# Designed miniproteins, single chains, continued (5): the designs that were tried, part 101

Each design is a single chain, and the fold is of that chain. pLDDT is the mean over its residues in the fold that is shown.

## One batch from the design tools (miniprotein)

Design m19503
Fold by ESMFold2-Fast:
Structure m19503 (fold): chain A 79 residues (1-79)
Amino acid sequence: MFEELFAAALRLVTQQTQAAEDDFLALARRLARQMTPDQFNAFAAQYRALFGRARTQDEIARLAAYRAVVTEYLKLQAE
């Protein structure tokens, strides 16, 4: 599940197309709906650990993936 989101984030970082963004956001929303609070806390911790420290394309993609899934989970909790 997260590996698919990371692959989509890497595609978005390298291609920067609307199709790549749409695929990435769809996967982030799907993963967010399936997450437990414990999984959310783990992903939020990974996001904080990488924030301001991402340097490689892989790190930037991973940061984007954690940020997106955390953001979509919080939107679901607010509804």
Scores: mean pLDDT 81

Design m19504
Fold by ESMFold2-Fast:
Structure m19504 (fold): chain A 64 residues (1-64)
Amino acid sequence: SLADLQAQIRQMTREIFRLMSEEVEYELRGDEDGAEEVRRRIEELQQQLNQLEAQYQQLQKQLQ
């Protein structure tokens, strides 16, 4: 449902922001390997978020 997709989008957006804060902490202590690992995780979640947003838009159009 649209409500379920919206909830998933909100949850994933919050997780991305959490990881972005974690990336900054790794960068500040000079842990580039740690920062790179978190950055890959962020990219994975951003790709999933983009897919969910596309599904939300498509489903919204079909319900009109």
Scores: mean pLDDT 85

Design m19505
Fold by ESMFold2-Fast:
Structure m19505 (fold): chain A 66 residues (1-66)
Amino acid sequence: ALSPEEQARLRAALLTLIRAQRLLSPAEEAAFADGMSDAQLARIARAMGLPSPEALLAFVRTMSAP
C-alpha cells in the first residue's frame, strides 16, 4: 500500500499529467484530487494493466522525468 505522502505525490503527478494531456474536465480533476483513495489508485492501476498502485506511481514518475 502507498503511504499518505506517496499517495499525495502520485495524485499531484497524475493531475499534472491529466491537465497537460487535457484528459478530464476541471470538475472531474477536482473530484479526483479530493477523493483519491488507495482503492481508487489500485483500480486505476488495474485499468492501465499495472499490477499495483506502486507500479502506477513508478510509471507516472517515469513519464514526468526530464
Scores: mean pLDDT 66

Design m19506
Fold by ESMFold2-Fast:
Structure m19506 (fold): chain A 93 residues (1-93)
Amino acid sequence: SEEAARETLELLRRDARELAKEAKEKGISDAEKYARQAADYADKALRGELPLDEGIKQVSDNIAKAAGLVYGLSKEEQQKLKEHIEALARKRV
């Protein structure tokens, strides 16, 4: 449902903001940028400026990229994380 998607985006926005803080503290500027972009996409989707499905996809992609840089994830691990976040937003397939 749209309400469930909005609730998930609110949680992802919080997590993206925390990830941005961690990336900044570690001095990983590209990760901070991706994490901030994730939070911005979540905000746009929550404000109705972007379709929820598109927002979820953009948030998932940017969180995976930021986490990849912060935690040293491979491209394959980043793809799995992105898929996991999208599944969470859909209440898990």
Scores: mean pLDDT 85

Design m19507
Fold by ESMFold2-Fast:
Structure m19507 (fold): chain A 71 residues (1-71)
Amino acid sequence: SDEELKQQFKTTLDMLLELMEKYGTPEEVEEIRKLAEQALRALEKGDLKTALEILQEIGRRVQAVLERARA
């Protein structure tokens, strides 16, 4: 359902923010927080395409931080 999709989106976003807070710099955390706010606004407006594109960008930034932490 639409409600289940929105809940899954928020749960995924929360997990990505926790990873960024654990491994990222304060500046990277602040940037991801701003992207997260934009993604949630898009989701609330029913713009699923924009919300998913921003979520993918957040995922890419989290992946880059995790790769840096492994080096």
Scores: mean pLDDT 86

Design m19508
Fold by ESMFold2-Fast:
Structure m19508 (fold): chain A 62 residues (1-62)
Amino acid sequence: SLTLTQQILLYLFLKSKGFSDEEIREILAKLETAKNDEEVREILKSYGLSDEDIEDILRMLK
């Protein structure tokens, strides 16, 4: 489960990458179901995020 701080940081990061508010809500909802870092990577890759951006996001979820 994502903390409020993690949700805010992710929202701002994804918005900076050009995602819409609707896409960000969908991404956050899917990330809430992820059980490990590999599932997070698969979800984020499905939205076209680079490996570098995915690793930045995983650091935010620390």
Scores: mean pLDDT 85

Design m19509
Fold by ESMFold2-Fast:
Structure m19509 (fold): chain A 94 residues (1-94)
Amino acid sequence: SMEERRRRQRAEELMKKAEEYLKLAEKYTKLSIEYVKKGDYDKAGEYYSEMGDYAGQAITAAEEAKRLDPSLTPKADEIIERVDKLVKEAEEAV
């Protein structure tokens, strides 16, 4: 149906956003760790906060995507697992 097609399209858009947010979370995780090593704790804390924001957005988008299209569950769960690993990595660095 057209409704099912629109739900799948929205789910695909949300999955793409989840992947983009995950990449931003990965970027800010690396920056946070780098600035801790440099002794710039103000910048490290700023990047850690950015990481947390994008990590949360990635999880929200992935969960909404799999709700709209359950066939995306494996891919969405992979994104959520990768976010969990990034959060632990960032917590160990700060």
Scores: mean pLDDT 88

Design m19510
Fold by ESMFold2-Fast:
Parts: structure tokens; sequence; C-alpha cells
Structure m19510 (fold): chain A 64 residues (1-64)
């Protein structure tokens, strides 16, 4: 799931750099990946995407 993988990468990078915009992009891509995983029965993509969306949102808010 490309969206989930990209979301995870951007959320991690945003957290490392304390970059709210990277966190927001990670959350957006993670959510896209989670939605795709849910539609396609891709449990791993759903889990990775949902995790990235959650982490990216916290980075965007400056919480991590």
Amino acid sequence: NKGAKEGARLAKLGGEKKDAELGRKGAEMGQIGADEGRRNGDSEGYAIGASAAFEGEKVAKGEI
C-alpha cells in the first residue's frame, strides 16, 4: 500500500525534524493508505496507514 508507506515515511521525518507540515502530509497520506487498505482487505496497509495518520497528526499539532 503506497499511501500507507509514504504516510509512515513522512510522519517519521516530520517527527525527527519537528516539522508540522511534514507531519500533516504524513497524516494525509496515512489516512489515504488506511482507507485503501480497508477497501481492499489489506489489514497491514490499514494498520500502517492508521498509525501514520495518528502519528502525523500529533506531529502536525506539535505534540511529538
Scores: mean pLDDT 80

Design m19511
Fold by ESMFold2-Fast:
Structure m19511 (fold): chain A 91 residues (1-91)
Amino acid sequence: GLEGAELGLKGGVAAAKGGEGKGLILGIAGALLGIGGIFEYEVLKRDVTSARDGEAAGDLGRKGGEIGKSEEGKELGRRGREAGRRGYLES
């Protein structure tokens, strides 16, 4: 929830500061962590690992990767960049 959103913002800010290669990777990681479904996956996978096949976990991981590259992942990274920009402007 809020923690995931905070990590998403930090990832987006890092993307803005880190440059093309490293910044992009950090921004995507932050965006993925900011997305509720991915954040919940990190919590749930520990509880269900022994009781479930790996198929759902694999699908969720793939979906998270696609979201990070998708318009939704880009928007989340962009919002993180905006938050970092506002902090700079307020300074």
Scores: mean pLDDT 46

Design m19512
Fold by ESMFold2-Fast:
Formats: sequence, structure tokens, C-alpha cells
Structure m19512 (fold): chain A 106 residues (1-106)
Amino acid sequence: MTKEEIEKAKEELKKQEPEVLATIEPLVAAEVANSTPAERAELGRLLLGQAALAEVLGLDEEVVELLRRLARRLLSEAAGWGEAEVERLYEEFVEKARKKFEEWLK
């Protein structure tokens, strides 16, 4: 991708932030409705990873918190994880994302 394509994508996402926030939760709910408990646990882990990356990249705090909340709910309902276990995994994902982001800047 060119730098111009990335910049245009960022501006388009910024304009759509309120609409994206309104659609994330219904989209996750639709995915969950047709999934197994194992698939829900995997989705929860993916959402935690996305939230961690969003935090490291400095995206909107509302987006980060929404993704964290949805991931926590999925992991609790599907895998029986407690809040402390989810927070530990989130901290591990944030640390991994920071290390990768620092590598990308070199």
C-alpha cells in the first residue's frame, strides 16, 4: 500500500468513528449467534488483541474500551475466564504489540 492510500484510509476511518462504534457491538452479536463456545473464546482473544493494538497505536479510548468489554464478556461466557485472567492476557497483548510496533519503527 502507498502512503497516500494509508492516509486516505485513516481520514475515512476518522470520519466514520461514531458509525463504527454503533455497529461493532451488533456485528459481534451476529457472529456470536452462529458460533460454538470454542469459536466465541477465539473471537474474544482476537478482540482483546485488537484492543491492545488499538491502545498502542493511540486510537480512540471509547473504541479500546468497547473491544475490551466485548472480549471480556465472550471469554467469561465461553471459557469461564475471570476478569483478572482477561486483564493479564490484555497486558501481555499490549506488551507484545508495543515490542512489535517498536520493531516496525526501526
Scores: mean pLDDT 71

Design m19513
Fold by ESMFold2-Fast:
Structure m19513 (fold): chain A 64 residues (1-64)
Amino acid sequence: MGGILGAKGMSEEEALKAAEEKAKQEGMKGAAVVTGENEDEAIEKALEYLKEHPDMAVAAVPSG
């Protein structure tokens, strides 16, 4: 079962580590990072990714 992590204030590297930890704890297939101009956009992109990859932990990083 996939999940989304809000990662505001984190670098992409930090966000990926957080997603990897979540994936490890919950037995998910892997981890990914998506970025957006703001928190809402990053979360929307993470939701789109998760629909196609339901067994992944996805970190949403606002880059603006």
Scores: mean pLDDT 79

Design m19514
Fold by ESMFold2-Fast:
Structure m19514 (fold): chain A 85 residues (1-85)
Amino acid sequence: MNEEIAKKILDEVLKKFGVKLSPEQREEAIRLITDILEWLKKNGLESLTEKKRLYWIFAFSIVAGLSVEQAEYLLELAKEEVEKE
C-alpha cells in the first residue's frame, strides 16, 4: 500500500537527517509522499521533470519544513521504491 511505503520513506529521511516533525507535519508529509508515489506509478519515472521536482521540493518545505537536501533525498527514495515494481 502506498501509504505504508510513504511512512517508511519519511521515517528513513527523518532518521538520516535527525529531524522531528509535529504530528500534523508528519500526516501532511505522508499524504504528499503518497501522492508522489501514485503520480510516479501512473506516469513513469521519466515524468519527474525539473518542474515536478521543484514543485515537490517546494511542497515539502511548506507542509513539513523540510530543506531542499532532505526533500531531494526523499524523492530519490520514492523513485527507488517505484523502480522495484
Scores: mean pLDDT 83

Design m19515
Fold by ESMFold2-Fast:
Structure m19515 (fold): chain A 92 residues (1-92)
Amino acid sequence: KGRFNKLPKEVDDKLIEAAVKAGFDEELVRELLELRDDIIEGKLSREEALERLRELEERIKTEGERILLRLNLALLAYVWGVPLSVVEEEVA
């Protein structure tokens, strides 16, 4: 929803540094954070958001990356006013 503001780039840069140090893929974390911002800002259609989530899900290799993906799924379900199970079914 448009009333949410993006986190400052500095905060996201520190999150990416911490994630990489913890063994996460840097590019995947950047794309997950960009998807979060696009969802918050309402920039994506339903089909565009689901396509990006499916692409990112195929690239998940660590438990921490799965948590970040699940947070994006939960955010999308919240923004669209649908049960999380509906978003999970459409991404799978």
Scores: mean pLDDT 73

Design m19516
Fold by ESMFold2-Fast:
Structure m19516 (fold): chain A 75 residues (1-75)
Amino acid sequence: MFEFRVTVEEKDAEEAVEIISSFPEVKSAEIDPEDPSVILVKVEAPDEETALKIVEGIVGVLESEGIKVHSFELI
């Protein structure tokens, strides 16, 4: 299990959570209670490289839906 912080515009956070949660590899996605522009994402993958590829794919989908992703990082 790998955890990522995905930073979007606060206005897009709820829609981003819905899209992120649609991926079968995502086990949880929630807005960080300390920062409403940050989504905490838990990804199930066999290794860190696979987890990064999954998150990169998710970011691509978010951007295709008009959601700007400012950053993502492994925690």
Scores: mean pLDDT 86

Design m19517
Fold by ESMFold2-Fast:
Structure m19517 (fold): chain A 85 residues (1-85)
Amino acid sequence: MTLEDFLKKAREILEAKSLSKEELKKLMEEVLKLAEKVANDPSLDEEELKALAEILRKLGEKAEEEKEYELAEKFYKKAEELLKK
């Protein structure tokens, strides 16, 4: 459930062309919190963690495009942390 919720919200952000900067920032912060919950799930295998890290990197790139550099850094750091597990 939590992984599915994360993937759905991440896709909405990555495919979004009509969201305001304020709405995008709010959704990115919500997705980052969901990513922390998913990362702490002991049932995730190595392939799922790698897929999650890739999505987090793409979210970081999207944040950079929107000039949300602090959020971009948080996404990149979270992706790196998942790959070190």
Scores: mean pLDDT 77

Design m19518
Fold by ESMFold2-Fast:
Structure m19518 (fold): chain A 94 residues (1-94)
Amino acid sequence: MITVTRVDAPPSVRVGEPLPVTVTAVATEDGEVEVSLVRPDGTVVQSRVLPVAAGENTRVVTFVPREAGDYLVVASAKGAADPGGAFARVRVLA
């Protein structure tokens, strides 16, 4: 079982600037977490898969947004039993 407990991101970033995202997850076994930069309509524009080990995990991924707009950063367990997810809102400025 993998549960993503928290996603932390800056509230805003400019187009072409690095967007660091911190993901916290608790796992009872080894597995993977998928982190996606998503438009409000559900369109995934970037994604990354992060390995997690049993116990508490803190991982950082960096996205570079290419277009201004409102986004969600969504993290969820990939293929794990009882997947949990978390998200953060980010505004990308021109």
Scores: mean pLDDT 80

Design m19519
Fold by ESMFold2-Fast:
Structure m19519 (fold): chain A 77 residues (1-77)
Amino acid sequence: LSREIIERAERLIKRLEEAYKKSKSEEDKKYYEKLLKELKELFNILNDPNASGEEKLKALEKIEELEKEFEEYEKKV
């Protein structure tokens, strides 16, 4: 697992945390909280030395999907 991939995931976590902090609606906060929980679980897989390369690749793919979902949701708010 490359440092660049980990840094990308960390950046996404920070973006979601900022979105949660700046959110004025309870619905938006709930949405960002769900994404943060999912992202943190996937991030733990990326940092798990016992996780297989295949598991880490699947986690990366899901993180990329969450990033797209987040960007699409931000366009609606």
Scores: mean pLDDT 80

Design m19520
Fold by ESMFold2-Fast:
Structure m19520 (fold): chain A 81 residues (1-81)
Amino acid sequence: MMEEIKRFAEEGGKEVKRIAETKSDEEVAKKIVDLTREAKETLGKEGAEVVMNASLSEAARAGVSRKSLLKAARESQEILD
């Protein structure tokens, strides 16, 4: 389980980084929300929280705006609730 969560977070983070280089901040935010939803369905709420945090961290490192990161975090949290 932990290894599956780690792999999902790593691959999701790579995808977020790739999208941040070529797409708008809005597209990156949408990808983070989509990854959180997929992770919840596959790994459960706890695994999805790890994936969400890793994806937000990678997006922040890639220079995605604070405003878009906060929007993605809020929408992802709604999925987890």
Scores: mean pLDDT 84

Design m19521
Fold by ESMFold2-Fast:
Structure m19521 (fold): chain A 65 residues (1-65)
Amino acid sequence: DEEVSKLVKEADRKLKAGDYEGAIQLAEEIAKLGHHRTALRILAKAYKVAGNDSAAAEFEKLAEE
């Protein structure tokens, strides 16, 4: 899906810039499109950037289920 690919690339750019809140918003949009595991992986990365390693690990576990 081209739309999801664009959102994922935008989320990656925000994470590299330290904009974890923007990445979380994009993960919510990706989840609305039915790509829940992709959204969970972005949430895991966003929480790691935010310094919340415990939440990041939990989202990674959810994405692997």
Scores: mean pLDDT 84

Design m19522
Fold by ESMFold2-Fast:
Structure m19522 (fold): chain A 79 residues (1-79)
Amino acid sequence: MVLPSTPVLRSDGSVGVVADIVVPGLKGHTVVIRLDSGLVVERTLTEPLTPQPQTFDTPYKVKSEEDVKKVKVSVELRA
């Protein structure tokens, strides 16, 4: 399932991704975050997620808030 998502600038200069969790994520499900740079970040859930906006960190660095607005991201919840 693909989730609505928005890139945000983190305090350390990395790109975070805010994903709108519209359904509960179950233990054992994997959150897959893809950036247009080709970077993929995977996180397997160790506990259930409640439906609410969640922020996921990535190791991708940018120089400014203007640069973060140009980053395209997709987030998928995988069973």
Scores: mean pLDDT 73

Design m19523
Fold by ESMFold2-Fast:
Structure m19523 (fold): chain A 96 residues (1-96)
Amino acid sequence: MEELVEELRFLARTLRSLADKYGNPLLREAAEHVERAATALEQGNYREASDHLRKAAELVEKAAEEFKGKDPVLASMLRRIAEQLRELAERVEALA
């Protein structure tokens, strides 16, 4: 559990850094949802954590579509992050 919380905090920092670098509000909102998911996990609120991770994945995927024509490498990276967030949501939901 501690390792999972640390992984979420690392992902939130990564998304925040990308949001700041590219000026993207969807990535900023996604980072906030991942931070809320980490807090919910620490509190044992697995369903709330999973819901926040799914919302973050949706926001990151929308951001990836916005970058598709501008930066295909970044778009591909964001799609991988969205997939990772969905996988984490499934793992967290299995704990509930």
Scores: mean pLDDT 87

Design m19524
Fold by ESMFold2-Fast:
Structure m19524 (fold): chain A 86 residues (1-86)
Amino acid sequence: SPFSGDVAKGYEIFQKHMKGTHSVRHLGIIGGGRDLTGFSWPPWTPIPTNKEDLFNFLRNGSGDFPALKNTLSDEEIKALVEFINS
C-alpha cells in the first residue's frame, strides 16, 4: 500500500537503515528471511507502545538494542516511530 507523510519517510528509513543491519536482524526486527518473516520485537525486549517512549527507546537504545541517535536524526527517528505505529 502507498504511504504518505511521515509514515512514508519512516518506511524509507526502515528499509535503508534497519532492514539488513546486523543489530536489527539479531534483535528480531528484520532477519533477511533468516530470523523473522516480518517486523517483530524479541520477547525479552520490553518495547514501549507509547510514541514518546518508543522514540526514547529507539534514540537511546536499551541493553540489547543499539542507540539510533548516532546514525539517525531525531526527526528521522520520529518518522520511524510513525511507521512502526502505523
Scores: mean pLDDT 61

Design m19525
Fold by ESMFold2-Fast:
Structure m19525 (fold): chain A 109 residues (1-109)
Amino acid sequence: SAIEEAKKYRDKGLEYEKKGDFEKAEEYFKKAIDILENQEPTAENLLALGETYRDLGELYEKKGDFELAKEAYQRAIEVYKEALELERTEEIEEALKETEKKLEELKKK
């Protein structure tokens, strides 16, 4: 399925990030985002989209690109809030809170 393909691309992004290949990591996270943005906006699909934007934000933070990291975290927060309007779950609430904390820490840098 498209969601499984997006998950595989996200996993590849995380793998390349661990290897220090930040260009390939970014490419794979963006491929996952492109797939997820073309799906029906269900709470599950929006959670996956938000998590992938958060992963992209963490990648930019590791690269020292704090403005791109801030933008990615803001996109993740927006998507998580949309997901919560469709279905209120502890998983989405926790993901939102964690990402908001990351954004607050970046604003201090």
Scores: mean pLDDT 90

Design m19526
Fold by ESMFold2-Fast:
Structure m19526 (fold): chain A 68 residues (1-68)
Amino acid sequence: SAEKASAAARAAAEAGDGAGAATAVGMSLQNKEPVGEEAGRAAAEMAREAGDEGAARTHQLSLEKGLA
C-alpha cells in the first residue's frame, strides 16, 4: 500500500539510507495490488509533511514512473 511505502521510505531515510528508501517505495508500490494515483500522491504528501523530502521525492518519482 502507499501508506506502507511511505512509512518504509521514511524509516530508511531517517537511517540515512536514501537508496534503501527509494527501493522500499518502488518495491511496495509495484508489488502490491494496483493502487490509485490518489493514494500514491497522499503518501508523497505525508512524507513531505513529516519533513522527509527524500521520501516525498521518491514517491513522486514512483508515481510518474507508473504513469509513464
Scores: mean pLDDT 56

Design m19527
Fold by ESMFold2-Fast:
Structure m19527 (fold): chain A 62 residues (1-62)
Amino acid sequence: TYRITITKDNAGFDADGTIYQKGDVLEATDPVLNSDGLITFYSLQTGKRGVVGADQATIEEV
């Protein structure tokens, strides 16, 4: 399991339309860095796929 901490406003969104804002903390699985500098993951809070800019979040394994 991973903790994703959002460091900037409008950093990304999930497939349910939730927009990630600075200070949001997400629990996730399967974080994958894409060639476009985006990280995709499965959000444990929403049960949906999320995406965030790689420079707009910190990720740690917990």
Scores: mean pLDDT 83

Design m19528
Fold by ESMFold2-Fast:
Structure m19528 (fold): chain A 90 residues (1-90)
Amino acid sequence: MFKFSERLRELGHEFTALLLAGADRARLRELIERIREELEREKVDEKVIELVVRALETQAEAAELLRAGREEEAERLAREKQKELEEFLK
């Protein structure tokens, strides 16, 4: 397992802050792309990059569903993807 650089940790914190502030999906997607580019720059394994990007995209989608009043769909999506992540990390 690789350790995250300080830059990747900063970007991750920025993503969480934007998510909690109710930023729109387009803004969250821009930050996800910056995280992907940083992971690629640091030569992180492609499978790990795919996993991280997919997890962040899912969080952004769940947040959008919550703002649209589609709470049950957001909760279902979050639980499903949490389970997938736990299975991957076994």
Scores: mean pLDDT 74

Design m19529
Fold by ESMFold2-Fast:
Structure m19529 (fold): chain A 96 residues (1-96)
Amino acid sequence: SEVEKLAKELREELEKNKDDPDAMVEITRKYIEKAKDNAKAVLSIVKEAARVATEMGENADEVIDRIVDLATEVYPGISREAARAAAESGKKEAEK
């Protein structure tokens, strides 16, 4: 699906920038902007970005909080609760 394609492309770019929390947040913003008219795609991007951030270990919670803030800022059609739930889902999946 288009949602799966965006999540895969995001993962590949984030993997290249795992040592740079600011770059990870900016890359995630770019993908949310690309998907901003599709709530399912935005939630998928938030989940995938949170998963990758968690796998880094360092600064994971800071990056996740910034991503949740970005989702609500860039896409007003998504609730903060929905964005946070998607991020927590990604975090839990990475911790398995």
Scores: mean pLDDT 80

Design m19530
Fold by ESMFold2-Fast:
Structure m19530 (fold): chain A 85 residues (1-85)
Amino acid sequence: MSEIKELGEKMIEAVRNADIKALEEYFKKLLELVSKKLSKEDFEQLKVILDDALKAIKELVKKGKIEQAVEIAEQIVKSLLEKIS
């Protein structure tokens, strides 16, 4: 739980800084942690949603819509914390 929160906060900070490389790095680490907490089937379903959300965040960052990108990133972190409690 604490590791997911810490990585989530780092991911949100990368979004605020428009650092796409850091965002992708922290997102990959978050997916790895989540994969250890869920069944393969549940993880595969969640991964589709998370991959779509990452794509949306990256597009918003590229358009300079940082506030909207941060909102999506915060929603992902909140959802992950709720599912893994």
Scores: mean pLDDT 82

Design m19531
Fold by ESMFold2-Fast:
Parts: C-alpha cells; sequence; structure tokens
Structure m19531 (fold): chain A 113 residues (1-113)
C-alpha cells in the first residue's frame, strides 16, 4: 500500500493547513464507514477546521463516539501521533483505492469552504 500512503501524505502536505486537512479527511472516512454521523461530530469538526478548537479536540470527541475498537484506538493515539499520521493509517486500513480520490476531494472542499 506504498502508493496509497504516498498519495494521502502528498494531499496532506499540499494543503495550506495540513493538520486541518487531516482532520477533515478523518471525518469523511468515518462518515463513509458509518462510524460517525454529521450530528455526532460535524459541529466539532467545523470548529477544528475554522480554528475555534484544536484538531486534538475533534480527535478526542470522535474517539468517544466511534463504535469500532480499532478505529477508537487510532483516534485516541493523538497524544503520541499527529492528525496527519492518524489520517494516513485510517485511509490505509479502511479506504479502497477506488474511494480515495473522492474522499480526498471531500476533505479538500471542507477546508477550503
Amino acid sequence: MEEKRERVERAIRSSPRPERFAAALIYVILLEKGEVTPEEVGSILNMAITGLVSVEVFLRHAAKVVKNEEVRGLLSSYRTRSAADIAVELALRYVSEDQLDALLEKARVLILG
């Protein structure tokens, strides 16, 4: 999955706000997988990408609402990992190559407004 990792890492690095893009990407992956709803985490994500709260606040909140133990473990690793690293691992485990471009575009739209 080297090529997929590089594509995700490049998209994050190319963003004017890499950590906010990573948070948006995590959000759209969790929505696609049915782990969260917009009602549960959409507001806190919007606060994080607009700078009203840190990205860590979003990750901590999302970790409390996800049902999947592995996903929760990844989100809870924000204490030792960047949001970018968490976004990459989440994409590698849960996003197919066919879905990747669509989810990257959804994340881009969210942070650009």
Scores: mean pLDDT 86

Design m19532
Fold by ESMFold2-Fast:
Structure m19532 (fold): chain A 66 residues (1-66)
Amino acid sequence: IDMDEVTLAMAQIQLSVFETHSHPATQQDVDSLQKVIATAKALGDAELAERAQKRLDEAKQQLAQQ
């Protein structure tokens, strides 16, 4: 319980940082968001996975323009 809860909390914090700070997306951001999606799917948090997927799509679009 504690380990999964801590893992989800860390993933949520990482996603909230990306949502709060409007900086240009980097490949490191894409890699981090992919890990958040993988973690959310593995632990069954569909809402976190959906939010992270939206941010990943936005980050990929920004990188495609660079």
Scores: mean pLDDT 75

Design m19533
Fold by ESMFold2-Fast:
Structure m19533 (fold): chain A 62 residues (1-62)
Amino acid sequence: DPAATRAEGLRLAREGRYREAAELLASLGDQATPEDLLYAALLYHELGRPDEARRVLARLLA
């Protein structure tokens, strides 16, 4: 369920569990909104993982 997955991702981010939040939001695949992908990319960037952030943004731009 994309809505439940998104809610869980946001909960994890609020708890400071940024890696789990980013991975969960990125895992939405074709069900991800642009907002989900931008947020996941931001979380990866904050974690010091710019390559993963760029990969997620590439999904939005493709």
Scores: mean pLDDT 80

Design m19534
Fold by ESMFold2-Fast:
Parts: structure tokens; C-alpha cells; sequence
Structure m19534 (fold): chain A 59 residues (1-59)
């Protein structure tokens, strides 16, 4: 994975309390819409969710 994707996965793992491998899988396997909806369901703000979607697109 790219440096950007790895950095995003590490941050997501810390925010959700999941493993780095689980966070990386979410970023790689979910669509933008699925990832956004999932992150909002976990209580993250819209701005934070869009940040992760942007990182996924830039990777």
C-alpha cells in the first residue's frame, strides 16, 4: 500500500480501536459510499469520514 494509505489506516485503527490490518482492509475493499456510511455509523464526523475517503482516492 502507498504511504498515504498506510497513514490513513493507522489513524483509522486508532480512532475505531481496531487493528491496522482491519483498517487497511476497510480502506481497500469498501467503496467510497460504503466507507463514508460505515464511518458515520461509528460516530465519526462527516469531515473525518470525507478525509478518509479522500485518502483512499489519493492512494
Amino acid sequence: PSTILRAAARELAELLGISFEEALALLQNMSDEELRAFLLSQGLSEAVAEGFVAAKRLA
Scores: mean pLDDT 83

Design m19535
Fold by ESMFold2-Fast:
Structure m19535 (fold): chain A 88 residues (1-88)
Amino acid sequence: MDEVEKEIREVLLSHPEEVRKRLKELMEKDPDLFVRAMNGDLSEVEKKYGKEVVEVIKEIREIRDKYNLDIYETIAILNKVLDELEKE
């Protein structure tokens, strides 16, 4: 497993399945809001998807910054890991 995918998987597994489902819904239904949240505008995501989704986004932002990922790379890895966890 790639180190980036491993850290993202560990973050996602540290949160309940319900939180992961809400994150996936945010990414699929409100992609512009997700991109804004990844850039630090967390208030609207907290109101619409809850504080737990904000905590996941903060942790994913730290991984993005650590590995110098762009937003599209981050979305691609996050979708891959979420899909893998949904199948398990």
Scores: mean pLDDT 84

Design m19536
Fold by ESMFold2-Fast:
Structure m19536 (fold): chain A 55 residues (1-55)
Amino acid sequence: MSLEELKARILAKAEEARRLVDETGDQDSPEVRAALAEIDGLIAEYQRKLAEEAA
């Protein structure tokens, strides 16, 4: 996956998490927490890929 694809997925997931907070009114809901965990994973992959591209 390219850096641009990873960035797009991070932004899409962040928007999804925001909608879940708006919909539920609860930032600690399981759905929001799951979305945040997925974002963390994507960010880690983005950083790893960025290091590979820079080498």
Scores: mean pLDDT 79

Design m19537
Fold by ESMFold2-Fast:
Structure m19537 (fold): chain A 80 residues (1-80)
Amino acid sequence: SPEQEALKAQIDALTAQILALLDAMRARATPAQQALIDQAKAHVQQLRAQLHQMADTDPAVARQGIAVLQQEREQLEALL
């Protein structure tokens, strides 16, 4: 549906923004911090796939996930 497509597009945009912020942090990080950032990037990719599935099966949960991603993006932006 158009609503499901819109949710998936929003999930993709937010996860791409978070990954870009993590990449910016990685450029400034120590080797130990880079390892943690790489783990965080893998986790974000897994969340993207899960939220895509939830957009189809439970749009309300997908919207909750989007709100969490928005908050995470804002927190990462504040650290840069």
Scores: mean pLDDT 89

